# Designs tried in a protein design run: designed miniproteins, single chains, continued (2). Part 65

Each design is a single chain, and the fold is of that chain. pLDDT is the mean over its residues in the fold that is shown.

## One batch from the design tools (miniprotein)

Design m6242
Fold by ESMFold2-Fast:
Structure m6242 (fold): chain A 86 residues (1-86)
Amino acid sequence: KELEELAKLLNAEIDEETRKLYEKLKKEIEKAKKEDLELSEEELERVEEVAKEEASIIGEEKYEKLLEEYKNLARAIKKKAEEKKK
């Protein structure tokens, strides 16, 4: 929780250019991920695994947990972008 709120604060302090890079990076990841899902069988099995987990989350109790996990991934990506900036 604390780390997630901190991530939002960091977004607020980030410049317009940095924010644009973050949004572009997020979109690029989604694009690449989707292309892979259409191509490989192993990626397809991964999708099924995610779908099964999402079906379990449709119990709604784990919906927040899944959302938090994806947020953590976004934060990790942002951190890597910051390192490359140097």
Scores: mean pLDDT 49

Design m6243
Fold by ESMFold2-Fast:
Structure m6243 (fold): chain A 76 residues (1-76)
Amino acid sequence: MKALEKLKELIRKAAKEEGIELSEEEIEELAKRAYEMLAGMIRRASDEQIARGLALLDAESQEVAEAVLAEVRAEA
């Protein structure tokens, strides 16, 4: 799946665990904003900064961040 779909899944799961009811439109808008922010950070960060950032994430968040990283690197 593309990174955006992974972000939507992560947000949907987190909302369910916290008992927060989100519409699909709300999930899509949150995922788009998160993707834009992460992609922008990755484009400006060094490889060392990216590696340190990934090490601070849980497994699910790391999978999403790695998917965004792969898409950003494919642009180079």
Scores: mean pLDDT 78

Design m6244
Fold by ESMFold2-Fast:
Structure m6244 (fold): chain A 90 residues (1-90)
Amino acid sequence: RREELHRALVELARAATEAVQSAPDDIKEKALEEISRLVTEAQRALDEGRYDEAVELAKKAGEVAIKASTDPALQERVREAMERVVEAAK
């Protein structure tokens, strides 16, 4: 569970970062900062055994990436990564 959730969170962070690369420059920096903060908080929650909180923070990071992204294919990869986080936490 912890190892699966950790791997899923790393994959979500990667997908989110890639999706934000399609964002306009004025949005990109703020989105990357917010995603980094949310992923760091999620990782901390996971390390402390707060799995439900880690999942909610990961979902927020994914939502930020989807909202910032202008590429439907990258948005879809983020949604798939979010689903993997939810599944890994079961």
Scores: mean pLDDT 84

Design m6245
Fold by ESMFold2-Fast:
Structure m6245 (fold): chain A 71 residues (1-71)
Amino acid sequence: MEEGKEQYEKWLSLPEEVQKELEETARSVTDDELIVTRAMQRTAGLSDTVPRSEWPELTRRITEELKKEAS
């Protein structure tokens, strides 16, 4: 079954301003475009599990984890 489709649909459901905020947060951790994209989508998929105020911190942690996996 299509991995990431649910995360991608969740990402598209977010306001554009929120998408930009999460992208800027991921870019503060890495300049790797693939890691940034994956971090944003994964954060969107988990957004229902945490309050909106925690989304930047969640994005930062996910980006750090993805960067560690790539290194």
Scores: mean pLDDT 76

Design m6246
Fold by ESMFold2-Fast:
Structure m6246 (fold): chain A 105 residues (1-105)
Amino acid sequence: MEAEKLIKEGERLLKEGKLEEAEKKYKEAIRIYGKELVEKGVSDMEVVDKLLIAYTQLGRVYLAQGKLEEARELAEQVLKLAEALGSEKGIEAAKELLEEIKAAE
């Protein structure tokens, strides 16, 4: 899938320290998953999981950029939304990001 390819490219770019490029890849993947969710409906948990995880990857880019407050706000919003939607994978991913942010303080 195109969005999954963008996630993998974003992960590679983040590991290489190309933070602005990684951000663009994750934002495009989020756009694609968001459109898919609108088309398939909010009850598609696979798409919900992928979208929430993509947001946590964007949060890791913000953390790497030193944008601690932006990363924290995003992680907290993802956790709240994941809990509301019953996305166990989203809850786990958001909690992992929050621990990474806490370790960076």
Scores: mean pLDDT 85

Design m6247
Fold by ESMFold2-Fast:
Structure m6247 (fold): chain A 100 residues (1-100)
Amino acid sequence: MLSEELKAFLEKVRAMPSPTLSDIARLAVETITDEEFKEAVLETLGLISLLKSFPDSPYFKAYNLKSALDIAEYLVKNSNYSEEQKLLILELAKIVEEKE
């Protein structure tokens, strides 16, 4: 279960009209106090940014990564993140997908 701070972060992202990934990253830095959760969010946003800039990258094609949700699911399967970090990045990726 996500903490109230992490839920508040996600609700603020949902309330933002057409946020850039940079806007979401700034919000995470300003509002998430736990460095492990902040790091998980920033890594996820960074990979989504790289996917948007370089969608034809051999790396993204090899793992069939085409969306923000694909990036989050990849990190859930291939990272040492906690279950709470995994839940956070999945919920964030869903919000990012809904706003595109």
Scores: mean pLDDT 84

Design m6248
Fold by ESMFold2-Fast:
Structure m6248 (fold): chain A 68 residues (1-68)
Amino acid sequence: SEEEMKEAMLNLVRSILVEEGYSQEEIDAFLEELKDKTPEEIAEVMKERFPEYKKTIDFALKVLKERA
C-alpha cells in the first residue's frame, strides 16, 4: 500500500539521518517536512540532499513498489 511504502521510506530517511550524525530534534523536524510527500517525492528529496545514498534509496523504492 502507499501508506506502507511511505512509512518504509520515512524509516529509511531516519536511518540515513542517524548514520550522518543528525540529532533526534533535527531528524524529527526533517521527517515532519516530508510527511505530506509521496514515497517518490521523499526519494527525490533524499537523493538531492544525500547523493551518496542514491543507490540505496533507488533500490529501496524499487523493492517497495514491487511489494505493493
Scores: mean pLDDT 83

Design m6249
Fold by ESMFold2-Fast:
Structure m6249 (fold): chain A 90 residues (1-90)
Amino acid sequence: SAKKEKIEAAAKAIATLTAHLMTRKEFASTKEALEFVKNLIKKYAPKDAEEVLKLVLELLSDPETAQKLKEEAEKMSEEELLEKIKEASE
């Protein structure tokens, strides 16, 4: 389903940007990181917010997946990561 692919792409893009900012220590707490994720979902994926949030949390909660997202995020700029979120939302 095209909708499922968009939801998965949005969740991965948001999780990757969040992992990038976590690596840069931009969040004082896990709560602040969660609020950041919720704000991105409201802006870019409001129609599928619950499904996207669930997938983002699953991606960041699995240590192996979280590590891979951090490694991928290190290869990209914040602007490139934001563009991927915008592309997934369209």
Scores: mean pLDDT 81

Design m6250
Fold by ESMFold2-Fast:
Structure m6250 (fold): chain A 92 residues (1-92)
Amino acid sequence: KLEELVEELERLLREIIAEARAKGNEKLALEGEILLGLLHLAVGVYKVTKDEQFLLEQLEKLAEEAIRLAKELGNEELVRRGEELLERIRSL
């Protein structure tokens, strides 16, 4: 289940980045790339430490930021997907 949450958040962030670039919003695309990098770092830390609580806390923070970027894009579908993902993270 943790692996599925990581994959879903990565997919959401990649779609946010792609849409931001398509709209010429390079600043938002860069913010998305930074969040994607932070996700990869959190997963790397988890692989070494096996600290599930740390990974869940990072996934929650990153999902909240992804929702913010989706709102700035005006993409309600990406916002809903982010909110559904955040609810799933918080239910664990």
Scores: mean pLDDT 89

Design m6251
Fold by ESMFold2-Fast:
Parts: C-alpha cells; sequence; structure tokens
Structure m6251 (fold): chain A 95 residues (1-95)
C-alpha cells in the first residue's frame, strides 16, 4: 500500500527556487520517499515572489509519506528562511 500526499503552500517572503528544490530533494532522500515539487510561475534559478504557490507531492509507504510531507515543509522553512502558508493538504491511499 502506498500513500500519495499532496500539499499546496504559498510563499509569504521572497525565496530562491533552487534552495526550495534542494531542501525537498534532501528530505526525500532522508525519508526514502519520492517527492516532486512544482513552483507556480517561476523557473529554476529564479527568485520566488511573495504570494507564489508551490505544490509538493510525496509518494511512499503511509508511515513514511505522511510525516515526510510535514518534515519537508519544515526543512524548506528552516533551510531557506521562507515563510509559508499551507493552503491545502490531501492524502490518498493506493493498493
Amino acid sequence: MKAIVTVVARFLSPTRADDVLEAAKKAAEEFGVKVSVTIEGVAPGQLIPPGARFTITVVGEPEKAVPAADAILELVREKTGAQLEILRRSVVLTP
């Protein structure tokens, strides 16, 4: 059984896109889950403006994926200094 955890968040402060992607990648390696990150309207190497949204999708075992999603958000905040507003979180279990 796998969990697909999707979190949509908004940046409240300017943040470097590359720092967000590296933080998510490191967290994925630490938790042994697959992570994808989509940042609205921003290319890699650019600054993310305040108000921009990003989506994190975490796929893995339920006991890993759910806490990993929350830990990824904390690691993004810690490593980038970004202020985040969580807009939506969903969890889907697959066979």
Scores: mean pLDDT 77

Design m6252
Fold by ESMFold2-Fast:
Structure m6252 (fold): chain A 82 residues (1-82)
Amino acid sequence: MSLTPQQLDMLIQSYRQMVKPYLPEFKAGYITNEEITERIARALRNLVTQGVPRSLVLQNRDIFSLPGISDEYLTRAIDLAY
């Protein structure tokens, strides 16, 4: 992997910031399970583009976990992004 640890950390922070606006909307029931899964997948695609392997995301699922989002939705989003 050609990414530095600093670049990886910035990508993880970007991922969290991209999904952050949708988390309260999902909790309030304004967006569907499919919509939140798609938003998470779109945020993860930036990691795919930058060469972060799927195995690294799966091995470190806790780092990518989001408040109020089940592991099932995160797994589906990873499969949609990769």
Scores: mean pLDDT 80

Design m6253
Fold by ESMFold2-Fast:
Structure m6253 (fold): chain A 140 residues (1-140)
Amino acid sequence: SLKEKLDKLFEEAISIVNEMKKKVQEGKLTKEDLAEYLKKVFDIVIEMVRLIAEGRRKGEITDLEAFRYALGIVGIIDEVFKIASKFLNEEQKKELEELNDRIKRLVIRAAFSTDPEEVDRLLEEIRKLVEKMLEIIKEA
């Protein structure tokens, strides 16, 4: 079912975040590792948002279920920001925080959009912001 796909994607994202946290605690997380993990997590986030919007339009997901998934996604994004910020100076951290806030806003807007064309546009905007985030991290 669509919910089973969402639950599996959420579990995959949480697993990646937990692996990142473990590597941070062990002093083993490299900038290259960070960039690869971020790319994987945001690919999952984008797919989850697409599935939430689709499921709502098809009546397969309730507004409450969509809200719970969106809240979970926002939590993942915040955890990722917390990890990434440890590798950045104050200027880079502020830029990353602004990108993070914009991504969270777009995630909520896309998840609750009733227009498939608007969803696609918002997801493309998220991809562009993620690419900028990855550039900041690689240059750090």
Scores: mean pLDDT 89

Design m6254
Fold by ESMFold2-Fast:
Structure m6254 (fold): chain A 72 residues (1-72)
Amino acid sequence: SAAEGEALVKQAEELAKQAQKLLDQAKEAEKKGDTKTAKKLKLEAGVQRGLAGIQAGVAKLLGAEAPELPEV
């Protein structure tokens, strides 16, 4: 249904925003030489992005337009 697809799109967008924030934090950690923190943040961003991709894929199958997702 359209309502179900719309809800999944919103959830995917929120996960994508969280992934982007984690990537931005990872870049700041790298600038400070904290490579261990940067690596953890990138891995966490990858998980959030993966979940967003799954929800976007399901939403597309339900006829909704897929949201724009960040690359990790």
Scores: mean pLDDT 79

Design m6255
Fold by ESMFold2-Fast:
Structure m6255 (fold): chain A 60 residues (1-60)
Amino acid sequence: SMEEVEALRRQLEGLEGVLAELRRERERHRDDPETSARLDAAIRLVEDSIATLRERIRAL
């Protein structure tokens, strides 16, 4: 339905915002290996969530 597509697109936009913020934090901490590694892991999880949402939107 259109309502489901709109809800998923809003969720996708939110996650893309989170991803952008995490990438900015990653850049701020580029000289801190431990913090960078944790941020890289968080970025990967958000990227996976975005990929899953894009697939769900395509299936609707």
Scores: mean pLDDT 88

Design m6256
Fold by ESMFold2-Fast:
Structure m6256 (fold): chain A 57 residues (1-57)
Amino acid sequence: REEEIERRLRRTEELARRVGELTGMSPREASAAVHDGRPLPEEAREAAREFERESTL
């Protein structure tokens, strides 16, 4: 539905902003950095994980 899609897009945009403010990276880049074992703040790691969950739905 349009409302659900719009809500999800707005949520992912907010998560992307948060990750960018914490790490200077996009959420996808932050997720890749975690996978590569690079250190990230817990807050950024959580935001990147939430972004990944939202983007896969």
Scores: mean pLDDT 73

Design m6257
Fold by ESMFold2-Fast:
Structure m6257 (fold): chain A 94 residues (1-94)
Amino acid sequence: SEEVKEETLRLIRETRAYGVRAARKAGDEELAREVEEAGERALETASKADEEQQKEMRKVLMEAAARAAEAEAAGDYREAAEIVREGLRRAASL
């Protein structure tokens, strides 16, 4: 549905933005670029995805966001950004 698709696209954009901020806070502009690129690929995948794929994408991104939040709470912004990058890459490959 349009609503489910819009929610998935919003989650990808928010996850990308979070990862970029974390990478920059770690002083890693290359990692920030990789997060942006992974997010763009995830948006492309989501635009073509059926509802089952979109649900799996949201699950992958929510799990990545939770793990990234734990890394950030520990002060490890680089690990938080890497977790986000890998989550976005995994979502893009669905």
Scores: mean pLDDT 89

Design m6258
Fold by ESMFold2-Fast:
Structure m6258 (fold): chain A 65 residues (1-65)
Amino acid sequence: MLLVAKAGEDYEAKTPDEISLKKGDLVLVEQEKLKKGEWIPAKNLVTGEEGYIPASVLEAVGPAP
C-alpha cells in the first residue's frame, strides 16, 4: 500500500539516486518499507523527484489513494 508520509526533518541527497527533502514535505512511499527503517524509494510530491531516502526521516501521515 502507498502512504503519504511527511518529512520530520531536512534531508540532503548524498548521491544522484537520492532525493532531498525539506521538513514538512509530503512524500509518497510504500507502507511495508517504512516498517523496516531502511532506505526506501520515494517520490517528493512537492518537487516531483523520485529516488531513495532514509525511512528514519519520515513520519507516516495516511494512505495514498
Scores: mean pLDDT 73

Design m6259
Fold by ESMFold2-Fast:
Structure m6259 (fold): chain A 67 residues (1-67)
Amino acid sequence: MSPRERALALLEEARRAIEAGDLAGAARYLQQAFVTAGGRPGGPVRPFPSAEAAEAAIATLERLITG
């Protein structure tokens, strides 16, 4: 699986976490997707403050990955 395909799969897992109410899980999946797409690893992962913030972050990274 390419890094791009792996990152997109992780964004789908992040969306499923949001649907389940798991904002901490969504943040972890988004961080993994960001690193897989070539981003720098950050510090400790914190839950998103809202589902809307999580969805906005996912949409932004997906757009950057898909070009």
Scores: mean pLDDT 80

Design m6260
Fold by ESMFold2-Fast:
Structure m6260 (fold): chain A 79 residues (1-79)
Amino acid sequence: SMDAARAAGANITAVGSLVQGELMGKLDPERAEEIIKEMEEEAKRVHELSKESAEEGLEAALEAKERADKIEEEVKKKL
């Protein structure tokens, strides 16, 4: 459970840093809002799964990392 929580925190922090550092003032408001919403939904999903199973929480955290990488690529295309 600790490893799953740690991985989830790292992924969410990375996405949060991307949103805060690169999106404010450079992307259109609608896309920035979508990214923030996706980040919040992933955070909730990982948190819920981590309560039930450390393994499921870890898998969700890895999926969140893949989505964060995709979001980073999209942001870089628009900056």
Scores: mean pLDDT 63

Design m6261
Fold by ESMFold2-Fast:
Structure m6261 (fold): chain A 74 residues (1-74)
Amino acid sequence: MQEYTEEAIEAIQNAIQAEKAGDLESLRKYLKEAIEALDKVLELDPENQVAKDTLEKLREKLAEVEAKIAAQKA
């Protein structure tokens, strides 16, 4: 559980850096990694409200980033 939390934090930090650089492909990659890590946290601790709230926000942001990538490549 702690290992997955650390993975999620690292992925979120990497996503923030990618967003600042305008790198939507890397931002998408790191958001997916953070979501996977938080899903594992919730498998071990389903009542973790912080993980649930963070996961919801990351999924919303991933959808926005995916839409931006699709619009640029259309």
Scores: mean pLDDT 81

Design m6262
Fold by ESMFold2-Fast:
Formats: sequence, structure tokens, C-alpha cells
Structure m6262 (fold): chain A 100 residues (1-100)
Amino acid sequence: SEEALKVGEGVVNGLKYFLDLLKEENAPEEIIEKVEELLKRAEEAVRNQDLEKLKETLEEIIKFAEEVINDPSASLRIKGAAKLLKKEAEEALKILEEIE
């Protein structure tokens, strides 16, 4: 689906923006590595047109973003970006669930 590909590309771009922010803010390596893993999985799902893997990856992005939001050591800027990423991932997941 062209719509599913656009959603997937949006997720990949959102993760790239979040990763750049984490690197700019000198976030812990564990957080950076987790976002790099999620980005790789999202890119593979988009390339393979694997909607189920894309949905799985979105669910993991939502869980990860929630953990960052609740981390007392995360900066307000990182928490704000994680809230945006979570909202975008939730909206993307809803769109993909409606494509059936």
C-alpha cells in the first residue's frame, strides 16, 4: 500500500530526528543504541513492505518512548521529544490498523 509506505517513511524520519536530538544532548549510549535498533527495524520493515513487523516496531517505539518520558535522568527536551515520538507512533499504528 502506498499509504502504508508513507506511514513507514514518516516513522523512519521521526526516529532519525529523535536520534539526532539524543546525540546533540549527549544522551546515554544505551538510549542511543536502542533508537538505532528501532530505526534499523523500521527501515527493514518498510523495505520489505512487512506491515506486521512495522506494527511490532511501532509498539516497541511507544513502550520505549514511555520509558524515556518516565526516566528522571532525561532532560525536559528529551522527554518532550519522546512525548512527540510516542504520539506520532500511536497515530501511525492506528492508520496501519485501518489499512486492512
Scores: mean pLDDT 84

Design m6263
Fold by ESMFold2-Fast:
Order: structure tokens, then sequence, then C-alpha cells
Structure m6263 (fold): chain A 85 residues (1-85)
């Protein structure tokens, strides 16, 4: 289905950032991907500090049942920032 395809794409993109979404439904993976997309827009617009972005990443991960370390959140942020360059 279109949802399964979109979910697979979202999981692939999130995995490239360092987020394991294998336990999420396709709908949950799509929703997390959209929230990460919103965070990327705020970063591109210069509306978030590095510390605020790290906390947002940790909060988003936790909402979707993912426990990530500060080091993992920093690595995810660095990958997002590299994608914006």
Amino acid sequence: SETELKGRIARHELAELGLDTSHLSPEQAIALGREIGRLRRLLAEGKLSRAEAVERIKELAARYGLTISDAQAEAILDRMLADLA
C-alpha cells in the first residue's frame, strides 16, 4: 500500500539519522518523520539553539518509545545540520 511504502521510506530516512524505528508501525514512522521534518525547518530558519534542538530530539524519540543518549541526540543533530549545508 501507499502507507507501507511511505512508512518504509520514513524508516530508511530516520535510520540514516541514527533512529531505529523497526518497532514502529508505518503510520508511526511517517508521523515521526514529519515531526523531524518540522524540526529541520526550525533549524534551517535559525529558530533553535543547539541545546534546544538536542532536547527536542530526545523528547520526540521518547514520545515514540525510543530511549536515546545525549551522545546519540547530538549525533542525530549533527547529521541534520550536515543535510542542511
Scores: mean pLDDT 85

Design m6264
Fold by ESMFold2-Fast:
Order: C-alpha cells, then structure tokens, then sequence
Structure m6264 (fold): chain A 80 residues (1-80)
C-alpha cells in the first residue's frame, strides 16, 4: 500500500539520522552538531510526509498532518 511505502521510506530516514547521531556522539561532537542532524532528519521526514499526503486516505492524512505539526514544533525547539 501507499502508506506502507511511506513507512518504509520514513524508516530509512530514521535509520540514517540515528546512525549519524550515534557517530557524532562517539566522535565527541557538541550538542549543536547533534541538533543540526536532528533538524535535517526531521525536515526530510516532513518533506516525505507532504509528498505522500495527497495519496493517503482521510484518516491516514489526519495522522500524517499531526506528525508534521509535531516535527515542526520539535525543529522550532531545536533552533531556539
């Protein structure tokens, strides 16, 4: 299904972000660098959600819109 494709692509972004965060922490990177990795990952997730949004059912769209809002708020917190 379209939703399963979305979930698979999201999991790829999450795995990449998690791996980068782990590598940064092991290298002793400052929190500001870790925060940048998180922002980039969340922005990629939002872009992916927006790409799939018009292809989803009404109930899936509502869930995805809530996730977009959550990620936008998390990005704002990381920037401020």
Amino acid sequence: SVYEELVEELNKIIREMTAKIKAAKEAGAPQSEIDKIKIEGYEKMIELYKKYLPKLSEEEQKKVEAEIKYLEEEIKKLKE
Scores: mean pLDDT 89

Design m6265
Fold by ESMFold2-Fast:
Structure m6265 (fold): chain A 63 residues (1-63)
Amino acid sequence: MVLTTTQAAILMVLEEAKGEPLSAREIAKRTGLSQATVSAALRELEAAGYVKRTKDGRYVLAK
């Protein structure tokens, strides 16, 4: 898929986390985006296979 600026920012934060699972709130704080915007973008990235959700509701890079 073609990444939006928001999706690219989220992926960069997850890459910098080096496999550490991050919540939508933690990603929002690191990117300066709203938690609602981050949550929506994370669902799109999960559907596209770029991220996966952990059992505790956090997200990591799938690739």
Scores: mean pLDDT 80

Design m6266
Fold by ESMFold2-Fast:
Structure m6266 (fold): chain A 68 residues (1-68)
Amino acid sequence: LVEKIAAFVKQVVPGLSDEQARKVAEIVLRHREDTLEKIAELIQKETGLSPEQARLAALAGVAALETL
């Protein structure tokens, strides 16, 4: 599951490393019941991505999770 979400996030967010994509997937899975805004904040804090990239990664991760 983490690998599938990470792969999708990498498709949507350009320049994301495998490690960053995996962290995004883990945050989305652990915080699936939180708001998109909270998930984006956690992604920014743990990966160092810009606010814009963190929000895009959160959107992509949540979309991937809902499709699975």
Scores: mean pLDDT 79

Design m6267
Fold by ESMFold2-Fast:
Structure m6267 (fold): chain A 68 residues (1-68)
Amino acid sequence: EEWRRQAEEAERIADELFKKSVEYDKQAETAKAQGRLDEARELERKSAILFTASGIVRAGADFLRELA
């Protein structure tokens, strides 16, 4: 039962990281539209990092769920 709880917690973290990644991606598009290219580049970088982190955490959650 504890493995299931750990998997659920990890999935919540992965979901939050993914949502933040999407938020930064949207902000980057807005910045590009406004000609703020340097800001857009930093936002795209943050989005990519969070997207990757979300995937890693989700993979960990899937592994824990298989153990439960």
Scores: mean pLDDT 83

Design m6268
Fold by ESMFold2-Fast:
Structure m6268 (fold): chain A 84 residues (1-84)
Amino acid sequence: SQKLEEAYNALPPSKQNAVTNYLRDEGYPVDYAQPIAGILALEKVPEKAWKANIRAILAYYGPFQPPVVTFKKLLEKDLVASKK
């Protein structure tokens, strides 16, 4: 969503690049960096926990490497459902 994109764009370039490089090294699509880093920033996840949380997100939402639009929708659907 727009919120994930805005949260990602507010991050320092070094943080954006760190998530992108991690995804590339692990063989995931680099366009997952925006929704993943965006949710970590919005949820105020401590930096030391980022790698563990990225792995958890990829294990739950990233199996079969769905298109980024689908990946974003899955992340947001669970977030919205938890508030109702």
Scores: mean pLDDT 73

Design m6269
Fold by ESMFold2-Fast:
Structure m6269 (fold): chain A 65 residues (1-65)
Amino acid sequence: IEKAIEEQLDKAERALAEGNVFEADVWLAFALIGYAVLKISGKTEEAERLKPRIDALVAAIEAAR
């Protein structure tokens, strides 16, 4: 599931770089769902490893809105 979240973050980052904020927001939403599942499942180390990428992407998308 961590790899799936990383792929979703990669897609969101690419969409944002292409100026497609709506597509980036959609992929970020899927990544956030996966992140929540990791936290609920007790995979805290995996979740914390992904958090900086998620936080940076959230900030970038909010700034682009």
Scores: mean pLDDT 79

Design m6270
Fold by ESMFold2-Fast:
Formats: structure tokens, C-alpha cells, sequence
Structure m6270 (fold): chain A 80 residues (1-80)
């Protein structure tokens, strides 16, 4: 169902942001934090694909925007 896919996506995006904060706080040099960030990014991509497979177009478009915003924020957190 769409609701379950969206819930998984939101959880994956929250983990992506948490992982990005950890990696950025470590100065972008911690291998364990980098591995967490890479795993979180993969999980977020998989969760988005699951939403796109089941969601109506309007919901899918909003999910893509949510994912894009989270990825942009993660990029800023990594660069800080």
C-alpha cells in the first residue's frame, strides 16, 4: 500500500539526514560514518523506487520532491 511505502521512505530519509550529520561532524573522514551514509543513501533510493512503483502521480511527484530536499540537506551537512 502507498501509506506503508511513504512511511518507509520518510524513515529512510530521516536516517539519511542522521547519517549525513554524523559524517559531517566527523570531518568527512570517518570510514564507519561514511559506510552508514552510503547504506542510508541506498536505502533511501530503494524506498523511493518502492513509492514510485505503487503511488499515484501526484503522490509520486511529492515523494520525489521530499527525497530531493533531503538529499540537498544531506549534501550541505556533509560539506559543513
Amino acid sequence: AVAEALARLRAALEELLAAAREYGAAGGRDAEARARLEAAARAAEEALEAVLAVAPPAVAEEAVREAQRARAEAGELVAA
Scores: mean pLDDT 86

Design m6271
Fold by ESMFold2-Fast:
Structure m6271 (fold): chain A 65 residues (1-65)
Amino acid sequence: SLSEVQLRVGEHELAEAAARALAAGAPEDEVKSVRDQALQLLREGRTREARALVHEFLARYGAPA
């Protein structure tokens, strides 16, 4: 379904964002926490909010999305 496709795309984007955050020096525990929060938002269909959370986190560590 479209929702399943959107979730998979979101999961892929989260994996890439996690790698970028870690490369920028973000602590692993914070990366995990933000990833889990973003994944929950994706499961709730709140894709825009999930992406905003991830982009804000990346910006905090100087890693543009």
Scores: mean pLDDT 76

Design m6272
Fold by ESMFold2-Fast:
Structure m6272 (fold): chain A 95 residues (1-95)
Amino acid sequence: MKVLVIEPGVEDATGDIAAARALGVEKILVHEDTHPAVIEQAKAAGLDVEVVSKEEIEKRVKNLQPLRLLPDYNEDNPLVKEAYTSRGYLGELLE
């Protein structure tokens, strides 16, 4: 199953959600502390939202097979790393 994972601290995920939809993502995983605006953005885009505990999201991210890091979250770009306080992850869950 393809998923988008959004870490706490993100308030605008519209670009990440659009990229995830284009890649055939079915679900977004969010932490209970995720900003409500991100949940509303995901629902508006037609993604299923699953709220998970911090421990569960960390476990699922470790088992995530990366499809692609979103361009704005590329770790090879130091300017992107300096600009963002959190990252979205695109991947396929093996479970």
Scores: mean pLDDT 63

Design m6273
Fold by ESMFold2-Fast:
Structure m6273 (fold): chain A 87 residues (1-87)
Amino acid sequence: SSALRAQLRALGDRVIATLAAITDPARAVELVRQWGEFMRWLFRDDPAAVALIERRTAEAVAALEAGDRAGAISVLRELTDELVRRV
């Protein structure tokens, strides 16, 4: 669905913009975890997408915990692109 692709892109862009603006690392990790939970719910009937979301959000959290915000943003951009291709 073109509408779902547009919504997924817009939501991904909003999360990335919010993440770039957050100064508190704990809040950044919380945002990524909440985003991942929402995306797993949205894709709940696609086990391969759920596994991809779990892996990529774990990678983004690990990057944030290591102080690599740019790495976390890169992972979330790639995840958004992969999810957009699935719909």
Scores: mean pLDDT 88

Design m6274
Fold by ESMFold2-Fast:
Structure m6274 (fold): chain A 98 residues (1-98)
Amino acid sequence: SAAAEAERLARGLRALLAGEYADAAEKAAAEAARRAVLSVQAEAYQKVLANPDMSEAELQALAERVLAHFDALVAWLRAHASPAGRAVVEEFVARLLG
């Protein structure tokens, strides 16, 4: 279910925020959360490296896509996570933007 997936991602974000893992499953959850958050940013970075002469408009489009992905992921997590999971999402957002 969406709620179960949101709770798994929130668990992974909590592990990332703590910087330590209780077991291999928690480490796997942290790696899955890292991939979910950074997937579009990693793709954008590879495109910039492949085309260093990219136009300002193309760079702006990549930046907007990265931000749109992050906003959509955060909105989805806010809609489907438990209150405890949402608290983790808000801490993660605050640390990324503060």
Scores: mean pLDDT 84

Design m6275
Fold by ESMFold2-Fast:
Structure m6275 (fold): chain A 74 residues (1-74)
Amino acid sequence: SKVEEEARKAGERAKEATIEALADQPFSVVADAVRRIDEETERAIKEGEDGMKKVQELADRYEALARAHRAARA
């Protein structure tokens, strides 16, 4: 339960960050990226704690990309 909750939260963070990082891309590119994150999140839930850590790492990486995108635009 907690592993699933944390994995889903990380997946949401990754999707939000990806949408921001790819704001200048066509919607199809953004939609494909979001779909891949959803697929990784569902896989991670089945993998348990190790999967949860992978999605958390993915969220951290996408958040870093979003910050870089924001800095380049500021």
Scores: mean pLDDT 81

Design m6276
Fold by ESMFold2-Fast:
Structure m6276 (fold): chain A 68 residues (1-68)
Amino acid sequence: GIEAERERARAEARRLRASGEIPELNEAQKYTAASLRAIGESLDRGIAAGDLSLPLDEELREKYLKEL
């Protein structure tokens, strides 16, 4: 499931960071990542509630994210 996949990804990221292969994210990068996540979650909720009638294809998602 999604939770198992997220845990696997976090474990891998932790391993790479411990080896020094992944640099620590700065505040701007953390902010951008959090903003993109919040937008994605809001869009998913809107679609599920029927407030958004258009499915998010890759092109539409990319266009929306560029508005940030």
Scores: mean pLDDT 56

